# Designs tried in a protein design run: designed miniproteins, single chains, continued (5). Part 39

Each design is a single chain, and the fold is of that chain. pLDDT is the mean over its residues in the fold that is shown.

## One batch from the design tools (miniprotein)

Design m17422
Fold by ESMFold2-Fast:
Structure m17422 (fold): chain A 77 residues (1-77)
Amino acid sequence: MDEELERLRRRLRELEDEAGRHLSRGDTRGAAEHFREGARVLDEIADLYEERGDFEMAERYRRRSEVARRVADELER
């Protein structure tokens, strides 16, 4: 779990860096796509916590995923 969780966190950081690069170019649509992919990674982290019976951590990551989707929706306005 720790190794897989760290791999997912690393992927999340890569997606955040890509989103930041798109935002620096004024490409809000490209940034939104990366926020949506980030939400998917956050859901995968939540799934891992659910499999381990850590429902509190799973809920926290689900909530972060929902926030990421809302940010993506705002960027597409």
Scores: mean pLDDT 84

Design m17423
Fold by ESMFold2-Fast:
Structure m17423 (fold): chain A 69 residues (1-69)
Amino acid sequence: SMREELIKKGEEAREKGEEARKKGDYETAAKYYGQASRYFEQAGDYEKAKEAEELGKEALRELMRKERA
């Protein structure tokens, strides 16, 4: 179903975000967490969307601290 494909894409995007974050690539991490949140939202999985959004915000905070340090 479309919902199942969107959840799968969200999970894949989240995993890519986590991989980028582990490498210290906060810009790429924030991008992928944002994509994951969008896919989960489109799937109607608002809890997973919110979790991905918060991970993206954390990555963006780390990026902004590094850019301004």
Scores: mean pLDDT 87

Design m17424
Fold by ESMFold2-Fast:
Structure m17424 (fold): chain A 64 residues (1-64)
Amino acid sequence: ITYNNLGNVYKNQGKYDEAIAAYGQALKLNDPHLLATVYNNLGTVYQLQGKLNEALHFYEEAIK
């Protein structure tokens, strides 16, 4: 599975720190086809943690 898919699995399990780490690895691979999707997923995880400033930052990155 991809790091983005691994992050989604961790997020669904409530393992938010592991999800963030997996999404971070997806960003390091610099796949332009996944970039917006990964940023949006990071925004969602931070929102679920109540880290609204971090969530906003990643949602803004997703729409560039």
Scores: mean pLDDT 82

Design m17425
Fold by ESMFold2-Fast:
Structure m17425 (fold): chain A 82 residues (1-82)
Amino acid sequence: MRREELRRRVEEGRRETLELRELASSVAPLPPEVVEEFEEILRLYEEALRLLEEGRLEEAERVLREAERRHRELRESLERGK
């Protein structure tokens, strides 16, 4: 079901974002802009979850896709930055 799929994606994305933040922080202090990006990604996942609980599936999917896009870009940036 679409709602269950979206919820699973939010849970996975939030977990992966938190793991990435812990890993990145263990190497060196994170720049303020990177900290802000992690906070914004986590906020978007929380908003997507809230929208799912309200039954607003189209809005939840839109917010989730933005969170997933930003998470992917941040991960790629961190991997290239060494």
Scores: mean pLDDT 82

Design m17426
Fold by ESMFold2-Fast:
Structure m17426 (fold): chain A 55 residues (1-55)
Amino acid sequence: MPLTPEERELWERIAPLLSQGLSVKEVAEKVGVSQSTVSNLLERLGTGELTPPEL
């Protein structure tokens, strides 16, 4: 799915944290957004079914 520039930047911040196996809550706290924002981005990408070790 095509990302907006803002979503792409957020994904670049989130991706390394998810690769470390951090949960959505940990990632959200680390990047300074709500966990709902992280979950929404992952769902819009369809990434939650493949990429993250755990949400």
Scores: mean pLDDT 69

Design m17427
Fold by ESMFold2-Fast:
Order: structure tokens, then C-alpha cells, then sequence
Structure m17427 (fold): chain A 114 residues (1-114)
């Protein structure tokens, strides 16, 4: 059930149907409220819509469940960069590098912030 709804959300996100993706990921979270991937993709849908504050909320929720989730730290860094908060963006990139020092995406984001 949750896997099917999640898959439909991912398909909608890939197609650029962000509002449809949001509905499916919200339904996936009703079925499995601790699904970190659903929070990350829901946040990504909001990020792609330009709702950076909502994106931050969902990525922070993912970190409440999985505090060492490297993708969540990188997505928070990107969202804060879009909000113009360079200091918070840098903090999250640095945390991602503490968790995964070889992370190419983290190094790329750090270069863009500086």
C-alpha cells in the first residue's frame, strides 16, 4: 500500500507534476509516518515548486527520524541557499561532510556557497 502510493508520488515528481507528487507523498506518510524517503521527496517537491520554507520543514522532519541522513543535510543546505541563508546552508553542508567526507555533492554545494 504505502510502497505503491510512494511509487506514484515519485512518478509524478519525475514528470514535473509537483502538486500530484505532494498528494501521493502525504498519503504515503499517513500509511507510514516514519518513512524518511517520503519526507525527503515531499520536501524536494516543495523545493522544485519554490516553496523553500515548506521544503525546510519536511527535511527537518526527516532529520528528526534519521539525524545522520546525509541526503537530508544536503537538501536542507540547498533549501537554505535558495532562501539566501548562506550560514545555515554552510552549516548543513559541513555536517554532511562530517558524516560523509567523500561526498561530491556536499563539496559542490560548499563551493557554490563560498
Amino acid sequence: MADEVFRKGAEALEAGNYDEAIKYFEEALKLDPDNVASYLLLGEAYLKKGDYQKAVEYFEKALEIDPDNVPAHLLLAEAYKKLGDKEKSKEYVQRALELDPDNEEARRLLAEIE
Scores: mean pLDDT 86

Design m17428
Fold by ESMFold2-Fast:
Structure m17428 (fold): chain A 88 residues (1-88)
Amino acid sequence: ERERRLAELVAALDRAIAAARAAGAPEEVLALLEEVRELVRAGDLEAARALLRERDTPLAAVILAALRARFDSEEERAAYAAELEAAA
């Protein structure tokens, strides 16, 4: 169900942004996470994927790490990370 998957991705990004903000992440990282969240919310997963790729590998890795930090379960972290990668 597309709408459910998008809602789950938005929720994961919301949690990642909150975690990154609480950890004192740079404003650049927070701004990128907000841009990705807005694209995912709009259903434009390809644009979200392209934005992550275009910034650079280290920044994309930080975003994925922030997403992983929000989940207690390794399987849930892997599922959301895989979903972001598969969205392109």
Scores: mean pLDDT 63

Design m17429
Fold by ESMFold2-Fast:
Order: sequence, then C-alpha cells, then structure tokens
Structure m17429 (fold): chain A 85 residues (1-85)
Amino acid sequence: MEKGLELEKQGDEARAAGDYLAAGDYYDRAGQEFEKAKDYGKAADAYLNAALAYAQAEGVDSPRAQEAFNKAGEASGKYYQQLRE
C-alpha cells in the first residue's frame, strides 16, 4: 500500500512536470504494488493513469498505453468481484 501511494505521487509529480513517459512508468508500477496489496480499485485507477500518460507521450495507439489500459480493465474486473463479497 505505502509503496503504491509513493509511486502514484511520483507519477503525479512527473505528469505535472510534463514528463508523461516517466508518469506512465510510475503509475504502472503503482498499479502493480496496489495489485500485490489486493487493492484492485487503486490498481485500476493507477493503470488507467498510466495508459493516459503513455497515450499523451506516444499517442493513443501506443502499445504501452494499450497494455496499461488492458491492465486497468483486468484490475477493475477484480475490484467488482470483491464488491460482491
């Protein structure tokens, strides 16, 4: 949890600085840390932020943006499964 929040903050700072590739990398890593913590809601948000940052840096057809968007969808699915329990 703590590591994921730190990485998300670094992503926010990189995005504010206009470094969208670094922002995407930080958000993707934050998503991975949130998944380890089984916080799939935060993981989905982090992966979506990564996808948007990669798209801003490389264009909407960026393979990294598409992969991050797919990870966001997978994490979102797990989050909705948790809401049933």
Scores: mean pLDDT 86

Design m17430
Fold by ESMFold2-Fast:
Parts: C-alpha cells; sequence; structure tokens
Structure m17430 (fold): chain A 60 residues (1-60)
C-alpha cells in the first residue's frame, strides 16, 4: 500500500539523514529523491491514512 511505502521511505530517509549529519554529503541526492516521492505519496493518501502516518512519525 502507499501508506506502507511511505513508512518504508521514512525509515530509509532517517538512516540517510543520520549519515548526512555524520558528514556523508554523498547521500544528499538520495534524500532529495525520497522526500519528493514522500510528498507525492502524501498527496494521494486519505485523511485517515495521513493520520496513521503522522502518528507513526511521532512514535519515531
Amino acid sequence: SLLERAKELIEELQKLVEKYEKGDTSVLPKIKEIRAELREIVNQLSEEELKELMDYVKSL
């Protein structure tokens, strides 16, 4: 589902952001790609799915 894909992308994004914060700037293009895909998915989610995604993010 799009919701499950969004959760997977958030996990991946968190790992890449941690690498970037430790000095690995080579991850920046991938971070940009994942953020763009997440924005596209968020635009397609229902209000209930968006609430679940927000609750998931808050639990991280």
Scores: mean pLDDT 84

Design m17431
Fold by ESMFold2-Fast:
Structure m17431 (fold): chain A 98 residues (1-98)
Amino acid sequence: SSEIEKALELKEEGEKAFKEGNYEEAIKKYEEALKIFQKLNDKLGEAETLYNLGKVYEKQGNYEEAAEYYEKAAKIYEELGDKEAAKYLREKAKKLKE
């Protein structure tokens, strides 16, 4: 759908902002993409976007928020059968809470 194309574009814009160190813009773009993926029940897009939000919060030193996003992404990856991605993200979240 045209909505999925918009979500993918927003996710790419968020990634560019993140690489440039514009964390506020990255969060904004990822939150907009997340809403579209959730509306469309695109679980893979939702999980990937939650992971990207976790990465931004981690770079900002907001470790509790980063861990929450990683745990949300891990739960979806587990539901999708991606046990390795789920394990990786849960271990990442646990380390941030230490």
Scores: mean pLDDT 91

Design m17432
Fold by ESMFold2-Fast:
Structure m17432 (fold): chain A 89 residues (1-89)
Amino acid sequence: MEAKKKILEVLEKALEKFRELNGPQEAIDVLERAIEEIKKAKTIDEIRDVVFNAMRELTRIARKYNNPELERLVRQTAIEISNIIAEAK
């Protein structure tokens, strides 16, 4: 599935950026788990559910640590994935 590959690429780039910013381990763990779950997902709806839950957790974590750069990365990642899902066949 083309959408699945693109979503994984977006999440892997987000994970790299989170590591570069020395983001909290809690956020890194959420991203790693989401990537693992998406790799196992067979439908776009399953991917959507995993992404939605991960983005909610990441938003909560970013606000908890009061990190505006992390908040911006979470928002940008969510927008990119939403666009991919909207264009998915």
Scores: mean pLDDT 83

Design m17433
Fold by ESMFold2-Fast:
Structure m17433 (fold): chain A 80 residues (1-80)
Amino acid sequence: SLLDVAEEALRGVIAAARHEGNEKTVQTARDALKEVRAAGGDPQVALDALEKVLKTSKEEGNPLAARAAELAIQRVREAA
């Protein structure tokens, strides 16, 4: 389902953000996962949450989290 795709993608983003050790990006990605779960796989909620994670990753200088978020956005768009 789209929810499963979005959750798996966001778990990858959280892992990347954790590896880079930036607490703000980790928390933003965790909040995004919570929002996606609460919305039951709504594509627009998933895209908005991932765009916020991408913006935070870029502002905080987290290239692995930013790349993971870009790939997650692509996967959600393709699944919608």
Scores: mean pLDDT 82

Design m17434
Fold by ESMFold2-Fast:
Structure m17434 (fold): chain A 94 residues (1-94)
Amino acid sequence: GNLSEAESIYKKLLELYKELGDKEGVATSLNGLGNVYKSQGKLKEAESIYQHLLEIYKQIGDKEGVATSLNGLGNVYKSQGKLKEAEKLYEQAL
């Protein structure tokens, strides 16, 4: 589907998983939404999504999810020209 359709679907999935209390579903939906926002050039929105995703994975103790979120946030910062901030996030993901 196109990016606008994907955005709508991930937003609906996010609300559904929140209602169900499914933290893994919330995390998956946020990761999808962050990727969509980044692809649309909505870098501030993508940054906020990846920050929220990072917090969720830290809360549930998912170290792989934490690393994925840090890499996602680093890629957003790199796209924004924040190269030093991106480098620090990539180092934290190692």
Scores: mean pLDDT 87

Design m17435
Fold by ESMFold2-Fast:
Structure m17435 (fold): chain A 84 residues (1-84)
Amino acid sequence: GKEGLELGKKGKELGEKAKDGEGAKKGGILAALGGSRAGTDLEAGKEALKGGLAAAKSATSPEGAASGTGGAIAGIGAQFQAEL
């Protein structure tokens, strides 16, 4: 599969985990997301990483981080809006 898909899956998985967990979910998502990116991104490929990173940035915003997966979807929506 595409590395962008892996990043999207990670973001979704982290959002789900943070939702089930407790405490500082925003901090947890940020830390885990950074770790995953650092581990895999260099082998993934620049183009796929760019797309995934844009979605991840949206997810790390205050509102996106709070909802977890919602942040990743917001990033995709922003790209769609740019095409309009």
Scores: mean pLDDT 48

Design m17436
Fold by ESMFold2-Fast:
Structure m17436 (fold): chain A 64 residues (1-64)
Amino acid sequence: MSEEEFDAEVREALLLIQAAVAKNAGDYESAAKYYRELSDFAEAQGNTELAEDYRKKAEELEKK
C-alpha cells in the first residue's frame, strides 16, 4: 500500500489550514502563497477545476 495518498491528503489539509489562518490574520501575501501551492498541488493530482479555483483565490488575495 502506498503512503503517498495519505501524505498528499495531509499536505493539502495543512496548506488549507495555513491559508485560512493567514487570511484571518490579514496576512494576504502568505495566504495567496498557500493558495498558489494548493493550485499547483491540485494540478499535479489532475484536478484542473480545483487548481483554477485556488488560483483565482490567490489572485484575489494578491490584489488586497
Scores: mean pLDDT 78

Design m17437
Fold by ESMFold2-Fast:
Structure m17437 (fold): chain A 55 residues (1-55)
Amino acid sequence: GKKSAEEASKQIKKAIKEGNYKEAEDILKDALDSPNLSDEDKKYVKDVYEKAVKE
């Protein structure tokens, strides 16, 4: 659900800030493979990841 997507996004931002790019990628993959996330939620998490790695 939306809460899970928001939590995944926070964890991704934290991992990237700490230099843990592999951890951020693993969190993204888990979110994209989750049956409990909608396509909209998955797109949101992916967009957050892409913005964080571009900064």
Scores: mean pLDDT 80

Design m17438
Fold by ESMFold2-Fast:
Structure m17438 (fold): chain A 85 residues (1-85)
Amino acid sequence: GPVSDAEIKSALGEIYLGIGNYLASQGRYDDAIEAYKKAAELFVESGDYEGAAHAYENMADSLEQAGKTEEAEKYRQKAEELRKK
């Protein structure tokens, strides 16, 4: 059958999560944060709240590495809230 919009968004979320992981591994934390943010948005739009939570947790790790500790804590809380859905 045809690929659903949700399946496409989930697949794109996985791609952006992978891009974020690669960028973080290179110490490119600001770029990783933007990739993780895009991944989380795509996962939320596809109803994959576990995927979105994972992306926000990885984003929070990169925020801490970038010295943005308060923002990191905010996204860790958002990830926890998404996992409760």
Scores: mean pLDDT 90

Design m17439
Fold by ESMFold2-Fast:
Structure m17439 (fold): chain A 94 residues (1-94)
Amino acid sequence: MAKELLEEGKRYFEEGKLEEARELYQKAIEIAPDSVVAAEALHNLGEVYRKQGKLQEAKRYYTQAILLYQKLGYTEFINEAVQNYAAVLKELGK
């Protein structure tokens, strides 16, 4: 189920297994694309790409997470994703 894939992805991310984490997050999004699980998985994909130094990809995924959280009404989660987006912009020198 999408939530279990998200939780497994988080575990792999914590272990530094970024490729496995990315794959699990993508599967969670595909199974439940219009859900809070998908929004969190999109945010976590941003974290994966940010850790890899792929700041443009990180920015894209944080933006997708923000838009989905906003659509679903989860305003507190938007704030965290916005803060991470701002941090990426600072890293890009913008």
Scores: mean pLDDT 84

Design m17440
Fold by ESMFold2-Fast:
Structure m17440 (fold): chain A 59 residues (1-59)
Amino acid sequence: MSQEAKERLIQLAEEAAEEVAKTDPEKAKQIEELVERLREAESEEEAYELGAEISKLIG
């Protein structure tokens, strides 16, 4: 995953977490935790896997 793609996914996930928090605060917290892990991800493989999990929660 490119750095630009990672930053865009983080922005979309944070916006989605704000909306989800209005109806499901536990799911929003899960998204926020995955975003934090994505920011700290050192490998492209880990970043890709975390991105897929975030997409699954917001899709």
Scores: mean pLDDT 79

Design m17441
Fold by ESMFold2-Fast:
Structure m17441 (fold): chain A 65 residues (1-65)
Amino acid sequence: MSEEEFEREVAEALVDMAIGLAKSMGYEIPEETLERARRLAREGKVQEAVDLIFEAIDENKKKKE
């Protein structure tokens, strides 16, 4: 695999793990946000993808008020 392919696969795996953990803990993440995060991971924007997931978790916490 090329370096780009390897980085992309790792990025997708990391984002999938973050999504899985959030769902396992009962956090409601919008489907649209999940799709955006996966797309960002494919573009190599891992930090943005992970930040997007955490931002959705924070929004969910505020809605619990």
Scores: mean pLDDT 73

Design m17442
Fold by ESMFold2-Fast:
Structure m17442 (fold): chain A 75 residues (1-75)
Amino acid sequence: EEARALADRIMADIDAGVAQTKAVLREDGTLTPEIEASIEALKPLAAEDTVDVRLARGELTPEQAAEIRRYIAER
């Protein structure tokens, strides 16, 4: 299913980016529980922004965007 596959890719890319950011901060000794929680809290916002950008570019239909957002919200 196209919308689900795209949602999975968006979430995987965000998860990979977050993991990389956490690794850098942990090496620097700057990763606190508060910073980690803040980064995690930004994941849904980053996913929604990615969907909005792709919709604006015509890469998604409004129906596909709505399905992707629903899938992300179910996490």
Scores: mean pLDDT 77

Design m17443
Fold by ESMFold2-Fast:
Structure m17443 (fold): chain A 68 residues (1-68)
Amino acid sequence: SAKDVVEELSKKALEENKDDPELQGWIQKVTDNLLKITERDKLSEEEAKELFESQYKQLKALHAEKKA
C-alpha cells in the first residue's frame, strides 16, 4: 500500500541518518505528516514515493545549509 511505501522509505532514511538525531527527528515528523496525507488524499504508491523523496531531499538540503 502507499502507507507501506512511506514506512519503508522512512525506515531506510532513518537508518541512513542513524548518527544524526536532529535529522532523524525531522524525518519522523515528515513521515507522520505524509502518512496522514496519504490516507486523507488516497495517494497511489507512486505519488507517495515521489512526495516522500521530494520532502526528504529538501530536508537534507535544509540540514546541510544549517551546518554550513
Scores: mean pLDDT 83

Design m17444
Fold by ESMFold2-Fast:
Structure m17444 (fold): chain A 84 residues (1-84)
Amino acid sequence: MTEEQLKRMEELFKKYDADGDGYLEGIEMYLLIREIYEGLGKKLSDEEILELIKEADKDGDGKIDWKEFIDLMKKKGFLSEEAL
């Protein structure tokens, strides 16, 4: 991922984090991941989105901060599987 994409992700994360708590949960995380990937021209399945949410939740609290999310996105930001 580029630094520009990271900046965009931070801005989108803050947009969905209406409370300014620094965490996203449930539907907000789902929508954020979908929005980012759609912006990249990538279409993810529900299973892929849910797996990303689960992997990003390092705290196990059901809440994901932007750093956990961005760390995951860096790992998954490349088109790793052409056979969907």
Scores: mean pLDDT 68

Design m17445
Fold by ESMFold2-Fast:
Structure m17445 (fold): chain A 71 residues (1-71)
Amino acid sequence: PSEEEFEAEVYLALGEIYLAIGNLDEKRGRKDDAIESYKKAIELFEKAYSLGYPEAKQHAEDAKKKRDELA
């Protein structure tokens, strides 16, 4: 595995963490906090995709949908 592959995995994992935080904030009625967490998840998934993790594209789209549903 290359350094880029490792970095892609790290960004994917961080995106998943922020997505989970956003889901928790949404469940707790913290709409603005959830939106911010989803925005961070989107950014991280887009970085993972750019570094060669194809599945991260769908994760980014799913996070965008979550953000937009709350806006």
Scores: mean pLDDT 84

Design m17446
Fold by ESMFold2-Fast:
Structure m17446 (fold): chain A 86 residues (1-86)
Amino acid sequence: SVEELIKELIEQGKSLNEIQAKLRAYLETENPELYEKLLEEARKRNSDLYQKYREAGLSDENAEEIAAAKGFVDYVRELVEKIKKK
C-alpha cells in the first residue's frame, strides 16, 4: 500500500525528494488512473503559481507542468507528516 511504502522509506532515512520519486514510480505502475487524477488536483491547487509563470512569459503547458510538479511534492510532504504524527 501507499502508507506501507512511505513508512518503509521514512525508516530507511529517505529524503522527501526520494520518497516522492518512489511513490510516483509506484503509482505509475500500479494505479496510473489515480496518478493522473492526483496530478490534475495538484495543478488546480497551484493555480496562483500557474498565473505567475504565465505573466513571466512561460507557455500554458510549461506553467501547468511546473504547478503540477510543485503540487505533487506538497501532497507527498503532507502524507509523510500525517504518517509521522501517527
Scores: mean pLDDT 77

Design m17447
Fold by ESMFold2-Fast:
Structure m17447 (fold): chain A 97 residues (1-97)
Amino acid sequence: MNEELAKQLAEMMDKIQEKGEPMEFQLPHPVTDEVLSLAFNYIYEKYDGKKGLSLLERTPESWLVALGDVVDGRAQDGERLRIERDGTIRSLGRVKL
């Protein structure tokens, strides 16, 4: 179940980054640090290291992450996402890195 939830989280994050539009999604289950770590690994493996997630902030209620292209081992311009423990995912817009 954690692996399936992590895959759903990763697919929603990727969809937000691809469209570049403000988007909000609700996952069917709460997000844990384990689910977030599995989602990071899923994105990395799916794109053969060409896309990556960076953890920008961690609070007891939420995570702030950036999803972007990876060039020469470094994350490039990324989509910022707020992921809340209740399963809410919100796009916060693109930033230059």
Scores: mean pLDDT 74

Design m17448
Fold by ESMFold2-Fast:
Structure m17448 (fold): chain A 90 residues (1-90)
Amino acid sequence: MHIEEALEHLKKAEEIDPELGKRALASFERAKKALEEGTDYLKAVQEAMQTLSDAARELLARGKASVEGARHFIEAANSLSMAALEYDRK
């Protein structure tokens, strides 16, 4: 589902930029755990979304060669957002 899709994009981003990828993956894993536990997940998700957005922006600032990595961070953020929306529906 959406969590697995986000994780796959983050793994690809880590292959492109290991430092930004690891930072984003750590934030994402915290958000995933919070969603699974059902407590305080909105804060963890918002913090993960911000980390992913910051990583994408940093890669875009480096130039066109980094666009593919930035795309993976954006797709991971979209997938995480969809997972949070599905959870909030219940």
Scores: mean pLDDT 78

Design m17449
Fold by ESMFold2-Fast:
Structure m17449 (fold): chain A 58 residues (1-58)
Amino acid sequence: MKKLKVTPEEARLFREVLEAYGTDPEKARKLIEELRKRHPEVAEYVEGALETFEKARK
């Protein structure tokens, strides 16, 4: 992965997705899909982080 300079706003949205993924995974998935259309690099980074997080919990 290349280094992506994420803005504070994008970082905050990233954290919201992680929190929603625990309580409402369908909503988190929709947020990721929307991010993928607007900021595909950020969406890929979020997906990778979620996969790592899920694997660590399971």
Scores: mean pLDDT 69

Design m17450
Fold by ESMFold2-Fast:
Structure m17450 (fold): chain A 75 residues (1-75)
Amino acid sequence: SPRELELKRAAAEGNVEYLQQEILQNPSALNWDCLGCAYFNLQRYDEAIEAYKKALELEPSAEIANNLKRAEALQ
């Protein structure tokens, strides 16, 4: 969807502020995963780990679990 592409772009750009606002309006596994990816791209691995864990609480996903594993390897 256009919204999913926008969230993915924000994650790639490290736009944490935008993604935090999106989570406040509509908490979802996708929003939390994208926030984790934004933190990961900023090399803020502790915050990335916490965001990925929140995403997994909402939806079990192999993709998100793999993102978490990558962040944990770099902390």
Scores: mean pLDDT 89

Design m17451
Fold by ESMFold2-Fast:
Structure m17451 (fold): chain A 68 residues (1-68)
Amino acid sequence: SAEEELKAAEEFLRSDPRLEVSREGDDTIVAKSSLNVTEQIGLVLRLIGDFPNLEVSLKGDTITVKKK
């Protein structure tokens, strides 16, 4: 379910010390990174592949993961 995927995505993102992870409400996770563009794109593609019920977006140094 999207709820279970959101919890798994939060735990996955929080396991990376290069990411500053916060929750915004009940449906959104925000991860601010010190990663370069190539690393950010790789992380976004992995999130899209692993969590098909979640919407993933990248803006600057910030990755946002939200329930569809």
Scores: mean pLDDT 84

Design m17453
Fold by ESMFold2-Fast:
Structure m17453 (fold): chain A 58 residues (1-58)
Amino acid sequence: MTDEQAQKGIEGARKLLEEGDYGGALAVAGALLKHREQLSEEQLREAEELYREALAGV
């Protein structure tokens, strides 16, 4: 996963949460976390936060 792909994934998950698509956001954030070793510390924190928010909405 490239840094650009990770950033687009984070933005996509955030947009899905804003739209109320908790399942979609969970899937995208979960996919990012499967590649956690390829994420920066900031991207990892954002992906974990998005995952927790999406999970709370399901």
Scores: mean pLDDT 81

Design m17454
Fold by ESMFold2-Fast:
Structure m17454 (fold): chain A 55 residues (1-55)
Amino acid sequence: MKPSLLESATELARELLAEGLSREQVAALIRDLLRKQGYSDEEVDAILAEVERRV
């Protein structure tokens, strides 16, 4: 199955948390990555809220 953006972001968040990063550091890294991919701040906040709900 082709991974969705949300699935990919959630998996990345889980891996970063497993590496010992704080939730704040993980959120900052995912925010920066999504912004570099061309997502708006509103879209980034929505994706991060959903990722935080899943991890």
Scores: mean pLDDT 79

Design m17455
Fold by ESMFold2-Fast:
Structure m17455 (fold): chain A 72 residues (1-72)
Amino acid sequence: KEEIHKEILRLIGEILRLIGEIFDLERELKRAKEEGDEERAKELEEEIERLKREREKLKKELEEKSKELDKL
């Protein structure tokens, strides 16, 4: 049971890190769009989507670990 708790905490930490990175990139994207830098904006949108996909993957892993904990 302790190992599941440690894994859940690790996943929460990774998710929070990704949320922070996405937030920073969304701010950069807003600036790029305001400046009319379409190339920069496209690069930032692609990176944000990549990080959002990684966040959703980690959320699913967290949900599965939480279900495992609930069964114990």
Scores: mean pLDDT 82

Design m17456
Fold by ESMFold2-Fast:
Structure m17456 (fold): chain A 65 residues (1-65)
Amino acid sequence: MPHEEVDPALLTPEELRTLQALRAHDGDLAATARALGVSQATVSRHVRRIMAKLGLPDRAALLVG
C-alpha cells in the first residue's frame, strides 16, 4: 500500500530542501532556484519527483497540501 507518511522521510535531502524553498517562495521557481543556487530546470525536475512521491496532482498542492 502507499506510505501514509508525508514527512521528510519520503524525500531525498535535495527534494526536501527544494520543497521547503518552494514553499518559502510561494511556488516561484526563479526565486527558489536562486535561493538553492541551481537552475530553474533543476527545481522543476525535483518538483516533479516530489509530486510523484507525495501523490499530489499539481505544483499548487505542494504549497497548501
Scores: mean pLDDT 74

Design m17457
Fold by ESMFold2-Fast:
Structure m17457 (fold): chain A 99 residues (1-99)
Amino acid sequence: MSPEDLEAEMESASYYLSAATIASISKKVAEKLAEEGKYEKAAEVLEEGKREVEKLLEKAKEIADKNPDNKVVQENVEATEKILEELEKKLEEMKKKAE
């Protein structure tokens, strides 16, 4: 409820939204490549998206560490972690299809 809490909530939310956008684009591009049988290139796109989401998650965790009692900040970290987990799962599926 302080101005500092609002700033932390907004910053962590921006990292979550950026991660969600990157993951969405990476998945869509990878799916199009997979439809063309380009599984190796699809995996490369997902690996790139994963690296960017990992960087955003690290930044979100830094905000969470400074604001341990802020539930909104913690929820934004958890949401970003779920995005990373979904990308990891999609990457594993794509690598398995790469002959």
Scores: mean pLDDT 88

Design m17458
Fold by ESMFold2-Fast:
Structure m17458 (fold): chain A 55 residues (1-55)
Amino acid sequence: PVREQLRAARAERAKLLQELIDEFIKDPNSPKAKEIARRLAEVTAQVDALEAAVA
């Protein structure tokens, strides 16, 4: 169901956000930080779409 997908997407977003923060603390110009930011944006868009679907 959509709510389970939303729960999973929110968990993935939280994980990626923490990874991005950790990477930026080490090196703000890291290519890895940019890749994590890209994935975070994708998951955030998915969360927004799922939240709209359950509203």
Scores: mean pLDDT 81

